# Ledger of designs, part 84: designed miniproteins, single chains, continued (5)

Each design is a single chain, and the fold is of that chain. pLDDT is the mean over its residues in the fold that is shown.

## One batch from the design tools (miniprotein)

Design m18904
Fold by ESMFold2-Fast:
Structure m18904 (fold): chain A 85 residues (1-85)
Amino acid sequence: SMEKEKKELAETELARAIAYVLAGDYEKAKEEIKKAVELYPEPFIKEALEEIENDPSKIDEVADRISLKLLGISEEQLKKALENR
């Protein structure tokens, strides 16, 4: 479906953003996140973009959060799992 196709493309752009963060190319990382928002404007992705536009130094933290989302794990779920072992 068109919806599934756009979601997969957005996830690909988010994966590229993570790769650019690891390479230290924060401007290209931000560009890929913007493309992901345009393809699939999910609140989580829009919030991630807003955070890095307001404070570019948070891009590493945002990339970690995106990685957890792509793995289907929420940051809250991960914290709870670690607290309960």
Scores: mean pLDDT 76

Design m18905
Fold by ESMFold2-Fast:
Structure m18905 (fold): chain A 100 residues (1-100)
Amino acid sequence: SAEEQRLLRETRSTLEAARQLLERELAKGVPREKALEAVADWLLSTLRTRMTAAVEAGLPAVAREIAAAFIAGARELFADDPELAERVVAEMERIAAELL
């Protein structure tokens, strides 16, 4: 559906925005750990918002795809920080379980 395609496009746009946010914060001289935590918090909040929108639209399959994309994106974005990646993925899985 058009709604399904819109939600998935917004998910891809969000993950790209997260990469750009991290790069901008690091370029400004924000300490790496602070920049990473800020981006992680933003991704977790955005995941909840995007999944809630999909669930409210009656599209739980799309909500699952959004969660999977965010989890994969977090693993890639935080690949150099495996402990943070594991913590963020675990929290994303918790959010997905809560909303589905």
Scores: mean pLDDT 86

Design m18906
Fold by ESMFold2-Fast:
Structure m18906 (fold): chain A 94 residues (1-94)
Amino acid sequence: EENIKKYEELIKKDPNNFSAYVALAIEYLRQGKYEEAIKVAEEAIKKFPDSPYVPVAYRILAIAYEKMGRTDKANEWKKKADELEQKYKEKGLF
């Protein structure tokens, strides 16, 4: 609970802080708030599609969907995360 408020405040202070969106989504996952985690991760991807943190956001989507019983959708996001991470490594972004 307290960590969610801290990350929300960080995002309000710096809306370009992609890592804060990732941290917020992870805290939602830890608290079982899977739909909120999905929403935050999707917003981060939409706002910052070229960020090196996008694969992490894809993995958050995979975990949230798996926890919601959407296993096939979870596997699709996991594959996209693996593919994007590999492309980033090949381009020297990691």
Scores: mean pLDDT 81

Design m18907
Fold by ESMFold2-Fast:
Structure m18907 (fold): chain A 82 residues (1-82)
Amino acid sequence: MEMMDYGVEAVKLAVDYVLELKELVPEVPLEELTVENTKELAKELEKKGDLEKAKKLRELLKEYEEKMEEINKKIKEIEEKR
């Protein structure tokens, strides 16, 4: 399988992540829905007492990071072999 296939998978994962974030926090501008800002948003929601949304945001971020790590490992393995 080509490196391009993993690149497409990574882009789809990023798009799905941003869309799920937007559904959870529609008040936040799309430009602010980054991995780094998601951690900050979760902290702010916890401070406001919205523990359920904060938990969902952290779970979504963790799932995204874990899937991206797997894709990155596969890309590196292909680069190292070819």
Scores: mean pLDDT 74

Design m18908
Fold by ESMFold2-Fast:
Structure m18908 (fold): chain A 72 residues (1-72)
Amino acid sequence: SDQIQQQVQQIQQQTIQEGTQLATKAAQQGDFDAAIDTAVEYGVSTASSAIGSVAGQDKADQVRDQALQRIQ
């Protein structure tokens, strides 16, 4: 159903937007514990991309690795 597909896309888009905003804010404030929590809750790829754009790739890689260790 197109309606179900549209709802799934909206949820995915909201999750990406929220995760990007929270990860960007955490990275700008140097709060990498909050950045790791955001990666676990909203998606590692979404959060690491946002962090990389603000704090650089090394920090994005650190947050990614720590978030993946928490996902169990």
Scores: mean pLDDT 81

Design m18909
Fold by ESMFold2-Fast:
Structure m18909 (fold): chain A 100 residues (1-100)
Amino acid sequence: SLEEELEKLREEFLSKVPKEMQESFEEALNKIIEAILNKDFEKAYLLLEMLLDAIEDEEVKKKFLEFVRKVAELLEKYFPGDPEVEAFVKRLRELIEEKE
């Protein structure tokens, strides 16, 4: 399911985050995943942008951008031709290009 694959991506990202930051990131990512599953893409985008802007560590930022890329690919796989999903994915790809 989409939820199981999003949770797997969350765990993969958290494994690459310093232990001291893992709890804070887990809470934020859980809210982002909930917003995505509810198709609240505006909320999901704002939470992703806020979290990305809060990351000071460049290696963690790079790993987070890879997480965002994988989320976009996963959404394209699960919702082909959904215009709301296509708009959200486009915004995610633009965010990645701006912050890389």
Scores: mean pLDDT 86

Design m18910
Fold by ESMFold2-Fast:
Structure m18910 (fold): chain A 65 residues (1-65)
Amino acid sequence: SEEDREKFLAEIEKRYGKEAVEALKKWMEDLGINEDAFFEALKKDYETDPERFEKYINLLKERYK
């Protein structure tokens, strides 16, 4: 849901900064995929392997400065 997405993005912003949220949005736009499917997949990855997710976030923040 939109509420679940907003809560997830707020958690990512709190943990990794607003630049992480903006990088994820830019990456989604570059991929051209459905927003709901994109964020559901990211939430699952974050919940499954937060260390791996952090590495991806840091790479995306660098990519989408």
Scores: mean pLDDT 82

Design m18911
Fold by ESMFold2-Fast:
Structure m18911 (fold): chain A 107 residues (1-107)
Amino acid sequence: SEEIEKVKKLVAELILLELELEELKLEGADEEKIKELEEKIKKLLEELEKLKEALDELQAEARALAAARAPLTPEQFVALLREVLPGLTEEEEKYILASLEKLLASE
């Protein structure tokens, strides 16, 4: 599953950029810097869309959780990402949880 390994890399990059974006927003930082990060995030999301098969696999796993009568929570989605991303630290998991509410709200 070469596509899944590429998704792992892109998702890890997205998480790091989302964390940086939230930090800059919290600081009330430069609008230009925020815009640059938003553009990078958009570009990575476009690359993820091109890996539709890997996304369809993740979606199928999410549907399986829903079929178990357990609605997908941010924590459950992090659990799926944790299986995809090797070596997540506790700090990274915490930040993923915070970022995922925003990511899951996007189409």
Scores: mean pLDDT 60

Design m18912
Fold by ESMFold2-Fast:
Structure m18912 (fold): chain A 101 residues (1-101)
Amino acid sequence: SKKIYDELVKLYNEAKETRNPQKLTQILQQVGSLLKETKDQKSIEIALDTAEWAIENTRDPNVLQAAKNTVMIALKKSENKNTILRAIGLGLRVIGELLDL
């Protein structure tokens, strides 16, 4: 759905602009919820972009856990090989970050 994609793009931009870990956690939870409602490849990719931004820009354990959950939903919903490999890579990275906490 274009509406779901547009909302995910908005959430991605809000994620990049926020300095608040609680807001970033809420954004990732909303991204995960929207991702459950779509099979659109572009929507899955922007959800992974949001999770990747969070993983690379924070060490907050609640944010990292929410990013991990988003990546796992994307992996479960993706049928594209490159997207699956990307999600696996991000999943391993976020698990590594969580183990270092």
Scores: mean pLDDT 88

Design m18913
Fold by ESMFold2-Fast:
Structure m18913 (fold): chain A 71 residues (1-71)
Amino acid sequence: MSPSTREAERELELGKEYYERGDYEKALEHFREARRLALLAIIGSIISGRDVEPRTLEVLREADELIEKIS
């Protein structure tokens, strides 16, 4: 798993932690960062001719769903 994918997962986890605490502003900030990092990981895979990691796509999907739910 790429370092960018791991960073995206970490940001998603932090966002979920803030969401559980009721801190929706901080949760949203971390979910947006997770989305950004997941997109960068996807672009990096495409440029390098590698397959996109399924986990990266899952992080992107979850971040988008959680952003939509809060917004």
Scores: mean pLDDT 84

Design m18914
Fold by ESMFold2-Fast:
Structure m18914 (fold): chain A 86 residues (1-86)
Amino acid sequence: MDQDAQAVQLARQAMSEALLQGKSIEEAAEVAVETLVRQGLSRSDALLATATVLSEEGFRTTDNDLRKQFLDLSSKLTREALELEE
């Protein structure tokens, strides 16, 4: 199976559940990263998978404020992932 596709799907599920519990977008992203790390992914891979979900949600939303929040957070997590690569 494609590990990248599985990681993105798991991140999406974790974020959706966190958002349904009333967590913020940032808190939902943290839950997704922690969930992926517990499943054995590196922190860098977990951040990239979560950033992918955030980017996809940003492009789907019709709310400009939410779009900006999703895309800004996606960029932040991508940068953090790249800084962890040695």
Scores: mean pLDDT 82

Design m18915
Fold by ESMFold2-Fast:
Structure m18915 (fold): chain A 55 residues (1-55)
Amino acid sequence: MEKKLEIDILESLKRMVESVLNIALSNPSLSAAEKEELTKQAKELIDKIDKKIKE
């Protein structure tokens, strides 16, 4: 029951991470390798958020 607010916040954070990643991927100054590394980091953050939501 106490997780309702946490879930809402965490899902919002997940959406923000995806939005920031999309902006980074559209950045012409970043190499393909840098974009792949950022994608990996974003997926790790999303995974941590998903684990918190499932708690």
Scores: mean pLDDT 77

Design m18916
Fold by ESMFold2-Fast:
Structure m18916 (fold): chain A 85 residues (1-85)
Amino acid sequence: SLEEKLKQAQEELREASKRLIEAGSTYALGLMFIGIGKIMKSRGIPEAEEVIKKGKELIKKAEGPLKEAQEEFDKAKKKLDELKA
């Protein structure tokens, strides 16, 4: 039924949203570390390179999951929107 399909689509969107938030948060944290590290570097702080490295590692960890989560979110949202039309 349409009601069953709607419930399933809502659950798929919820799961995709959770994955997107998790991956996006890791990516955002990585960007923040790089930003802080660049400020530290401009001030001649030796530890700046390690902070930048940590940021780059977080981005690398998040890139794949973020892309996958975004694709799943977009598919789930489209499915839900089509069912509501």
Scores: mean pLDDT 86

Design m18917
Fold by ESMFold2-Fast:
Structure m18917 (fold): chain A 94 residues (1-94)
Amino acid sequence: TTVVNLKIVVNDSNSQVAEKDFTAPKAGEVVTVNVEATSVRDTLVLIFLENKETGETELVASVYVPAGTTVKKTFNITLPKAGDYRVTAIALPL
């Protein structure tokens, strides 16, 4: 099982990005994505999956992080094809 860990810390009004590249050896593989986000302000974290060969990007999850908290979430993503992928978490302070 492929595991991707993404950690984000939001200390101000600026957007933050965490990303991880990984390779899926076969179609139908499940990737476990663990997101840990800490924020000093209300923040929406958007999680995208990109196929690096095609450039196709899909929104796969979102996480709301209340001001002054740490939120930990785990997502399981089934990959349609073998290949190289990128998971990106974009934190948008509200």
Scores: mean pLDDT 86

Design m18918
Fold by ESMFold2-Fast:
Structure m18918 (fold): chain A 105 residues (1-105)
Amino acid sequence: SEPSPVVLYTAFNIEIAGFLQQVKILAKQHLSPEKAEKIEELVDEAAKKINEAKSPEEQLKILNDFAEQVKKLAEGNDEVIKEIDQRMKIINELNDRLLEALKKS
């Protein structure tokens, strides 16, 4: 049996929260203070938009837009970009599984 939509949505939200926190940490460790501050502002804005989103699909769109903005600020830092891409892959896969589970309900 597949996990319930509630279990998948919980996992999706946990991955989002972990991703936003990890992006703040990576920015402080690898980027200039100015870029790290801009990324913290982007994280706070993304968190607000995610809380206002009406669906997991809207939350994913916000996160993809956020990830692209962070990657532009992290240009030239392959370690930061690689970590963002890996985390977004997990989030996209969880969102796909959640949307499939919701269609079966």
Scores: mean pLDDT 89

Design m18919
Fold by ESMFold2-Fast:
Structure m18919 (fold): chain A 69 residues (1-69)
Amino acid sequence: IIKLPKISADASVEEVAEYAYELYLMSLKSNHPVEIETIVRGLLTLLDKPESEFEPILEIVKKKLEELK
């Protein structure tokens, strides 16, 4: 079980993006990496956030991932 900082339905796009980024990095260290799009969609569903936030969150996460190289 992975313990992460608590995130709420009131979280901003940037806060959800940071949480998704950390989850993705953790998944890459596991034997079962999860696609970043799946993580973002899962978080939106879990937090009852609108699907309109999907693309903005994904864009922020992709930018963070590009900065890793």
Scores: mean pLDDT 75

Design m18920
Fold by ESMFold2-Fast:
Structure m18920 (fold): chain A 76 residues (1-76)
Amino acid sequence: NPSLLAQAEAILFGYEEYGEKSPFPKEALDLEVEGAKALLEGKYEEALKKFEEANKLYPHPLLENIIEQLKKLIEE
C-alpha cells in the first residue's frame, strides 16, 4: 500500500529530523521506528503491534492514522 509505505518513510524521516530536534519519549519513538521498519518489510501484523504499543505511550494523529490503515489491511 503506497500510502502506508509513505507514512512509514515519514516516521523514519521524523526520527532523523524531529528525534534530534525534540525530546521524544525514547521508548515510544523506538517502537514507532520498529513498526515502520516492520511495515517496510511487509510484516503488517508485527508493525501494528509496535505502533499500538507506541500509541499507548505517546499517542498522536499520524500514528493513529497508520494504525487505522493497518487494522483495515489486516483485520478487514
Scores: mean pLDDT 73

Design m18921
Fold by ESMFold2-Fast:
Structure m18921 (fold): chain A 83 residues (1-83)
Amino acid sequence: RVELSGDFEILGREKVGDGEVYTIKAKKGSKITVTNTGDEPLAVALLDEDNVVLESAILRPGESVTFTVPEDGIYKVVVLPLR
């Protein structure tokens, strides 16, 4: 239960357990804003195509984080509920 906004193309969305993975295509310098629209805290991360974690954040309900894309390419936004 997140909202993604910014300058990118969504290529896919997968549910992984209680989490979600968004596959996106973005250009260098693009901003990806992730907003927690739910009522539970979430861990969010930006991964490159090799699944290397580039940036991460913990979002409480109503909080947002903005990730910056370092190079043109394919990325993953991973969203995981916190226990």
Scores: mean pLDDT 84

Design m18922
Fold by ESMFold2-Fast:
Structure m18922 (fold): chain A 65 residues (1-65)
Amino acid sequence: MEEEERRKQEAKEKLLSIPGVKKVTVEGDKIYVVYENADPEEVLKKAREIAKEYGFKEVIVENLN
């Protein structure tokens, strides 16, 4: 349980460090990333790399505008 929470927290922190990312939500094996004023392809690429590093299966990226 504790290791799982730490994994989620570290993944969130790395995802929030991506330029343009405004919000990150983790639901089980899914990560939701909301971004603004950034290249959607670049955000998706970086978010997928981080998700894979932390063992998440799905990344959903949404533009705030």
Scores: mean pLDDT 79

Design m18923
Fold by ESMFold2-Fast:
Structure m18923 (fold): chain A 122 residues (1-122)
Amino acid sequence: MSWKELLSTDKEVRNKLLEQIRENLAAGKYLQALKLLFSLYKVANPDTPYKNFFEFLMNIDKILFDENLTDPVLLVAKGLIYLAEGRKEEALKWFEKALSLDTSDLSEEQINWIKEEIERLK
């Protein structure tokens, strides 16, 4: 039932998902953060070949290393996953790439904390 609501999202819902990913990663809830990432990925890629969370997880490396993904909200989520893995240099690259694209889909609050994280990681 909730999947239809996630597919019919606007900027605020997408930014709320990103905030929930950040909060779950900070709390050590890595599996829950990945489930939220799948929800965000499906919103950005409604015609995705990954039909369920398990198929998404089996392809997560390909998704995270796909440099053709240009959704700025999804790029920030990728940066957060790399940061949680201790991969600071990769996290920094993805945060900077997200801010270099059209940021109209990112809330002002998300843009501000991403800028703060970039300065912290330098």
Scores: mean pLDDT 73

Design m18924
Fold by ESMFold2-Fast:
Structure m18924 (fold): chain A 75 residues (1-75)
Amino acid sequence: ALPAEWVKLDLPPLPTPDDSEENRRRWEALGRMVGEALRAYRKAAEQGLTPEQARKVADEAMRRVAEEYGVPVPP
């Protein structure tokens, strides 16, 4: 199971839009992917699903966001 720290993932500060808009979008995409995955995992675990089932729900949520941003899903 994911540790409690994963429920509250702190991302590094995003660069100013004037500095690197592409990098800002990349960090936003990463934050969105992780946020959606953690929310889905936590909700599934709270409902008594197994860690394996919760992971599948998290992977699905993260994959959807990653595909929208063109980012590969981590293994």
Scores: mean pLDDT 64

Design m18925
Fold by ESMFold2-Fast:
Structure m18925 (fold): chain A 84 residues (1-84)
Amino acid sequence: EEVEKLAEEIVAELESGDPQKRISVLARAFAVAANVKLGRTEYEKEYEAILKAMERASPEDRRAMEAWIKLGEFAAELAKKNGE
């Protein structure tokens, strides 16, 4: 239920038409994906909410979210390689 509420909030921000809210969601997807990839379990619930929001998002917003998630995962992998 809490994860579902967060997913609904994320979808509402994406659909708001506010560029600041949209970029905030994309930045959050990047940051959460990176932190989960780094093994930070406190981000797992938010990551699940982001994945659920993507299921409800438009195909265009879903593709954008997927790209930012992949970029976050890649950033985390580079951080690990550089001894972080």
Scores: mean pLDDT 82

Design m18926
Fold by ESMFold2-Fast:
Structure m18926 (fold): chain A 91 residues (1-91)
Amino acid sequence: GHMEEIAKLQQERDALTAQLRAISRQEIALGTELSLARMRLSIGRKYGTLSDAEIAALEARIAALDAQLTPLARRRDELSARLVEIRKKLE
């Protein structure tokens, strides 16, 4: 009955918390790579130190990193919303 439902909600809360931590680590890692790629592109363009091929490669890398970050951000928002609902039920 009620105790089994509470236990299930607590287990789901703990699982969601672990999943959010994993997503946060992935977002930090990919976000760091994205920031470094953007910095390299900005500096290289400013000082004319990059070839057209290197610029194209950095732009492709930035686009690929953005494409990887987008579903992680969406998943984080979905899991965060679910965690809020579980926490309300456990109050």
Scores: mean pLDDT 91

Design m18927
Fold by ESMFold2-Fast:
Structure m18927 (fold): chain A 100 residues (1-100)
Amino acid sequence: SNAEKELEEAKKRLEETGYTDLDAIRKMAQAYFDLKKWDEAVKYIALYINLLKEQGKTKEAEVLAKSIAEFFRQLGREDLAEIVEKSLTTPKEELIKEIK
């Protein structure tokens, strides 16, 4: 229940900042990931990777995308792996729309 409350608070902060707060995005991604809510987690992971690349952290974004995509493939979730890999080239506005 504490984890779910933290998710709601982080989501509200993201809405207030226009989905640009990297720390809030990372917190949402990690919390959904820890809850094994993979479909929700991937939306925040994709936005986080995209924003890392936008900030010039291209190598970090690519390494993270590869690692998370390999994880989802091992789970048999090729659909989620594809979303993660495409996050490097998907427009930020499209990724934000998936979270809303």
Scores: mean pLDDT 86

Design m18928
Fold by ESMFold2-Fast:
Order: structure tokens, then C-alpha cells, then sequence
Structure m18928 (fold): chain A 64 residues (1-64)
């Protein structure tokens, strides 16, 4: 479970970073997912919140 949450956060973080590099400006998690054509999934948000409760500090959490 924790490993799955960490893997999902890593995927989201990579998407956000890739989009920011592409557009040349900071973006929110939801904007980055939309620009990459990934539909908004509340389960991903729930996983990020859970990871925060485990002491993880992914950049994506700060952009929610």
C-alpha cells in the first residue's frame, strides 16, 4: 500500500514536471493532468493525501 502510494505520487510528480518544462510556467496538479490528457481521478488525490499522512512531501501536494 505505501509503496503503491509512493509510485503513484512519483508518476504525478513526473507529469507535473514534464508539463511545467513544456509550457515554461508553474502549473497545478489538475492543470498538468488535463494538459497531458489524463482525466481527473479523485483516487489519485486521496492517495496523495494518504502519502502526506505517512510523512511524504511530494511537490504535487503543494500544487493541489
Amino acid sequence: MEEEVQAELAKIDEIVKAVEEKVGRPVTVTEALDLEGVPFDPRLIAMMIRASSLGLKPATLEKL
Scores: mean pLDDT 63

Design m18929
Fold by ESMFold2-Fast:
Structure m18929 (fold): chain A 58 residues (1-58)
Amino acid sequence: SVRDEVLLFVDAFAESFSRRMKELDEQARQLGRSVTIDEVIQAIREATREARERLRRH
């Protein structure tokens, strides 16, 4: 159902986005800077693509 697909997408997105945000935070910290909004937007785009790929395989 659409509901089940939405829940699967949201879960996959959350996992991917959390992992990417953690990596960005670690990289920014090593460089003595903050994560930028552009980096967050890119992470959202990549997490969305990964979630769509997972949904496509189901």
Scores: mean pLDDT 87

Design m18930
Fold by ESMFold2-Fast:
Structure m18930 (fold): chain A 85 residues (1-85)
Amino acid sequence: SLLEKIKEAEEKNKKLVEEANEKIRPLLEEAEKAHAAGDYEKSSELMRKAIDLGVEIANSIKDPLESLAVANSVSDLITESVLKM
């Protein structure tokens, strides 16, 4: 049924988002710690690595809606990290 296909797509999107967030979160946590320590160069480098990794993960996803879901989640995670600085 169409409803079952929608549910499967939503569960797949959730898993892809969770996997992307798990890879990016450690870089953002290190960036936040570097910023708190006054190491703005290291913080900036780690933020750039997090952004680049997020783009790479999204681009590796063949389905455009799945790719967009991951890109949006990564963007939100990065924005939340910046707001904590």
Scores: mean pLDDT 87

Design m18931
Fold by ESMFold2-Fast:
Structure m18931 (fold): chain A 89 residues (1-89)
Amino acid sequence: KPAEEVLRATEDALANAASRSDLTADQLEAIRLARKIAEAIVEGDIEKAREYLEEMVERAAKKANKEATPEEKEAIKKKIEEIIEELLK
Protein backbone atom coordinates (compact mmCIF):
# COMPACT_ATOMS: atom_id res chain seq x y z
CA LYS A 1 0.00 0.00 0.00
CA PRO A 2 2.73 2.60 0.82
CA ALA A 3 4.20 2.20 -2.67
CA GLU A 4 0.78 2.85 -4.21
CA GLU A 5 0.47 6.02 -2.13
CA VAL A 6 3.95 7.12 -3.24
CA LEU A 7 2.99 6.42 -6.86
CA ARG A 8 -0.03 8.70 -6.46
CA ALA A 9 2.05 11.37 -4.70
CA THR A 10 4.66 11.39 -7.48
CA GLU A 11 1.93 11.51 -10.15
CA ASP A 12 0.42 14.51 -8.33
CA ALA A 13 3.88 16.09 -8.08
CA LEU A 14 4.38 15.60 -11.84
CA ALA A 15 0.99 17.15 -12.58
CA ASN A 16 1.88 20.15 -10.40
CA ALA A 17 5.38 20.36 -11.89
CA ALA A 18 3.99 20.26 -15.43
CA SER A 19 1.83 23.31 -14.62
CA ARG A 20 4.92 25.17 -13.35
CA SER A 21 6.90 26.79 -16.17
CA ASP A 22 9.81 27.57 -13.82
CA LEU A 23 10.90 23.92 -13.55
CA THR A 24 13.49 22.54 -15.97
CA ALA A 25 13.17 19.34 -18.01
CA ASP A 26 15.89 17.80 -15.82
CA GLN A 27 13.88 18.51 -12.67
CA LEU A 28 10.78 16.96 -14.26
CA GLU A 29 12.82 13.87 -15.21
CA ALA A 30 13.99 13.52 -11.60
CA ILE A 31 10.35 13.42 -10.46
CA ARG A 32 9.50 10.97 -13.26
CA LEU A 33 12.27 8.66 -12.05
CA ALA A 34 10.72 8.77 -8.57
CA ARG A 35 7.38 7.77 -10.10
CA LYS A 36 9.06 4.86 -11.92
CA ILE A 37 10.51 3.66 -8.61
CA ALA A 38 7.07 3.66 -6.98
CA GLU A 39 5.54 2.02 -10.07
CA ALA A 40 8.12 -0.79 -10.01
CA ILE A 41 7.37 -1.45 -6.33
CA VAL A 42 3.61 -1.55 -7.01
CA GLU A 43 4.23 -3.99 -9.88
CA GLY A 44 6.41 -6.16 -7.62
CA ASP A 45 9.67 -5.49 -9.48
CA ILE A 46 11.76 -4.65 -6.42
CA GLU A 47 15.08 -4.97 -8.27
CA LYS A 48 14.01 -2.38 -10.86
CA ALA A 49 12.85 -0.09 -8.06
CA ARG A 50 16.26 -0.33 -6.38
CA GLU A 51 18.05 0.50 -9.64
CA TYR A 52 15.84 3.52 -10.31
CA LEU A 53 16.21 4.72 -6.72
CA GLU A 54 20.01 4.72 -6.97
CA GLU A 55 19.90 6.40 -10.38
CA MET A 56 17.48 9.05 -9.14
CA VAL A 57 19.66 10.02 -6.16
CA GLU A 58 22.77 10.23 -8.36
CA ARG A 59 20.99 12.25 -11.06
CA ALA A 60 19.43 14.65 -8.57
CA ALA A 61 22.76 15.32 -6.88
CA LYS A 62 24.64 15.90 -10.14
CA LYS A 63 22.23 17.44 -12.63
CA ALA A 64 19.57 19.27 -10.60
CA ASN A 65 22.17 20.74 -8.21
CA LYS A 66 24.31 21.97 -11.11
CA GLU A 67 21.55 23.68 -13.14
CA ALA A 68 18.80 24.58 -10.65
CA THR A 69 18.39 27.68 -8.48
CA PRO A 70 18.88 27.14 -4.73
CA GLU A 71 15.11 27.11 -4.20
CA GLU A 72 14.57 24.58 -7.00
CA LYS A 73 17.38 22.36 -5.68
CA GLU A 74 15.76 22.24 -2.24
CA ALA A 75 12.29 21.51 -3.66
CA ILE A 76 13.51 18.66 -5.88
CA LYS A 77 15.80 17.22 -3.19
CA LYS A 78 12.95 17.22 -0.68
CA LYS A 79 10.59 15.44 -3.08
CA ILE A 80 13.23 12.82 -3.87
CA GLU A 81 14.00 12.27 -0.18
CA GLU A 82 10.29 11.92 0.64
CA ILE A 83 9.80 9.32 -2.09
CA ILE A 84 12.88 7.34 -1.01
CA GLU A 85 11.80 7.40 2.65
CA GLU A 86 8.30 6.21 1.78
CA LEU A 87 9.64 3.38 -0.39
CA LEU A 88 12.03 2.25 2.35
CA LYS A 89 9.32 2.13 5.04
Scores: mean pLDDT 66

Design m18932
Fold by ESMFold2-Fast:
Structure m18932 (fold): chain A 118 residues (1-118)
Amino acid sequence: MIETRSRTFPADADPEAIAEDALALIREAEADRLYIALSFPRPLSPEEMAAVAEEARRLAAAAGLEARVISTARTVVVAVDITPAVSDERLRAFVAGLAELGRRRGAASVTVTAVREV
């Protein structure tokens, strides 16, 4: 069975506050997988979208996470697997980094979805 919990934040909110709320959501759900969606108020150009996706991959790599990045004209979704080897500190830094990226690149919202496979 798949259990999901999701929360949407304004992109202008404090990135560290988003990360703290996201980490609480992940731990409450006992999540095996995390999706973070950066939603933009306008379609991005292919070049802008590629730049956001590349920065998102670098943030995941810096946190020691293997990330899959899926992009549309208006949304960049970063998917990471949560294993026991991933520390809360690294997850917090990763989420805060993505929220900051969204804010700098003009995202309207950040959606965090925690998924548990049961």
Scores: mean pLDDT 84

Design m18933
Fold by ESMFold2-Fast:
Parts: sequence; structure tokens; C-alpha cells
Structure m18933 (fold): chain A 73 residues (1-73)
Amino acid sequence: PLELTPRQERVMEAAVEVAKKLGNIKDVTQRKVAEEAGVTVATVSAEMRKLGVSSVAQAIALGEIRKSALEEA
């Protein structure tokens, strides 16, 4: 299992939450994720890089996969 830091978990949860609020993933930006998570855009970019994701859409997909895995466990 991938153990995320509390900051990485917060960024992923914020990305999913922004997507829900907007009703789409295409308008989700690192800036909106940063505002939702209460961190800087640089922090979002750094945490996404550490997670090995190249886009906000990939971060959202990873967040949803983790939620599904937790629901099945």
C-alpha cells in the first residue's frame, strides 16, 4: 500500500473536492487545488511530482482509486 504524507493526502483530497465543486476535471487547476487545500501552488506542484503524477487529472484519478481501495478493504 502507498503510504501518503498528511500533506500529500490533503492535496489529493483537495483535487477531488475541487472536481466535485466544478462538476468536471477539465477546469481543475493547481491554483484551485492549492486554495482548497490551504497551501501554495508550489506545494501542490511539489507534492504531485513526489506522487509521480504529471497532471491534476492524474492526481484526481489516483485519489479516486485510493478511495475505492479503502472502501473495499
Scores: mean pLDDT 74

Design m18934
Fold by ESMFold2-Fast:
Structure m18934 (fold): chain A 57 residues (1-57)
Amino acid sequence: SLQQQIQTVQQAVDTVGQAVGASQEATDKAKKLGEQLLKQGASLEQATQKAANVVLD
């Protein structure tokens, strides 16, 4: 379901953010982007990759 995909992206963002010492602001931005992309019909892989890139910035 969409809700499960959103949870998966959020967990991935938290994991990557913790590993690289990302700020809470960057983590929140990444989660919002991932959710938006999924709602726009992006694949789980695309949404996760683009969201993770926000915390790696």
Scores: mean pLDDT 82

Design m18935
Fold by ESMFold2-Fast:
Structure m18935 (fold): chain A 100 residues (1-100)
Amino acid sequence: SMEEEAEKKLEELLAELRERLRALGVPDSTIEAVLALVRESFRRAREAYEAGDLETLRRILSELGRRLEALLLAAGVPAEQADAVTLWVLHRIQEILDEV
């Protein structure tokens, strides 16, 4: 189903994100907070996407980007790497939404 495909792609994204954050030395507690934020934001974004509410979708993704970057910076990730991870997550979410 489309739901199962979206869940599979989200779990793949979260697994890749976990490994990237571990490589950057992010604490496990912060990694779990980041993964929870991405999972919740993806669910909200998908609901907006399926409803055709592109304005709400853009707001959700913008909020996710700001919150994710703030969490990474607070965890001591250098700004350039925090930006790169944040943009990668946002692009991957958009790709998943466009494919399912």
Scores: mean pLDDT 89

Design m18936
Fold by ESMFold2-Fast:
Structure m18936 (fold): chain A 68 residues (1-68)
Amino acid sequence: MPLLSEEELAARLERGLAALEALLATSSPQDRALYLGIFRAELAEVRRLYPDAPAIPRAEARLDELGA
């Protein structure tokens, strides 16, 4: 896949997390766990492609907040 700029990667992760937050607000506890798990798996794959991107640990921290 083509490499994204740092700003574009950060913006896409922020949009994805905002969409996830909205989805979690209307989801059952079982669906919340499923969606969080799916997003964590996708984020791990993105980190494999962009291992040094500062946006990744920021996204991981935000995801942990949503899962708390």
Scores: mean pLDDT 80

Design m18937
Fold by ESMFold2-Fast:
Order: structure tokens, then sequence, then C-alpha cells
Structure m18937 (fold): chain A 110 residues (1-110)
């Protein structure tokens, strides 16, 4: 679970610092829905995309990623696919450190 905590910290830091965090969260929500993520994860990411408070938005995204990491560690294939999709979205928005951390978490879940 140390990996989930580290991912949450990176997500909070990088999203809160990003000027397009709302667009990023919306693309993450769409990617998660397409990958078959749980409704709670998709809803959290969509809600984050509507928030003017970047710190609260970053916290919601961090928690959604942590939930996906926990599901992936339990063998949930849809959680693994969702994390892969979220890493691609993060990289596209220039969050290379977060994208790499998500990929490391996926590797440990396999």
Amino acid sequence: MLEALRLMELARRELAAHPDYQALAEEMARAAEAAGAPKSVVDALRYASTLEDKEVAAELVARAIAQLVMLALEGDESAIRTLEALAEVAARYGLDELAEAIRRAIEKAK
C-alpha cells in the first residue's frame, strides 16, 4: 500500500499545479468509463472536472487512482486497463512523473 500512498501524493501535487486540471480530470473520467472502471471512480473523476477548487479536485482524482490501484492488486483486469488509460492521459497533459508512477504500480500488480 506504500505505492498507493505515493501515487496519491503525486496526483495531488501534479493536478493542483496544472492549469488545465479540469480538462485533465474530464479526459480521465472518459478514459475510465471506456475501460470499464467502477461507477464510483468515473463519478469522482467527473465531479473533479467540474470543481473550481483545484486542491479538492486533485484530492478526488488521487483517491480514484488509489481505489484503482487497490482493485488492480486484487486482480481486477478492468482496474489495470483503467490505470493504463489514465497514465496515457496524464502523459498527454505533461504529468510525466504521475504517468510513470501509475505504470510502476501496474507492474507491481501483475
Scores: mean pLDDT 86

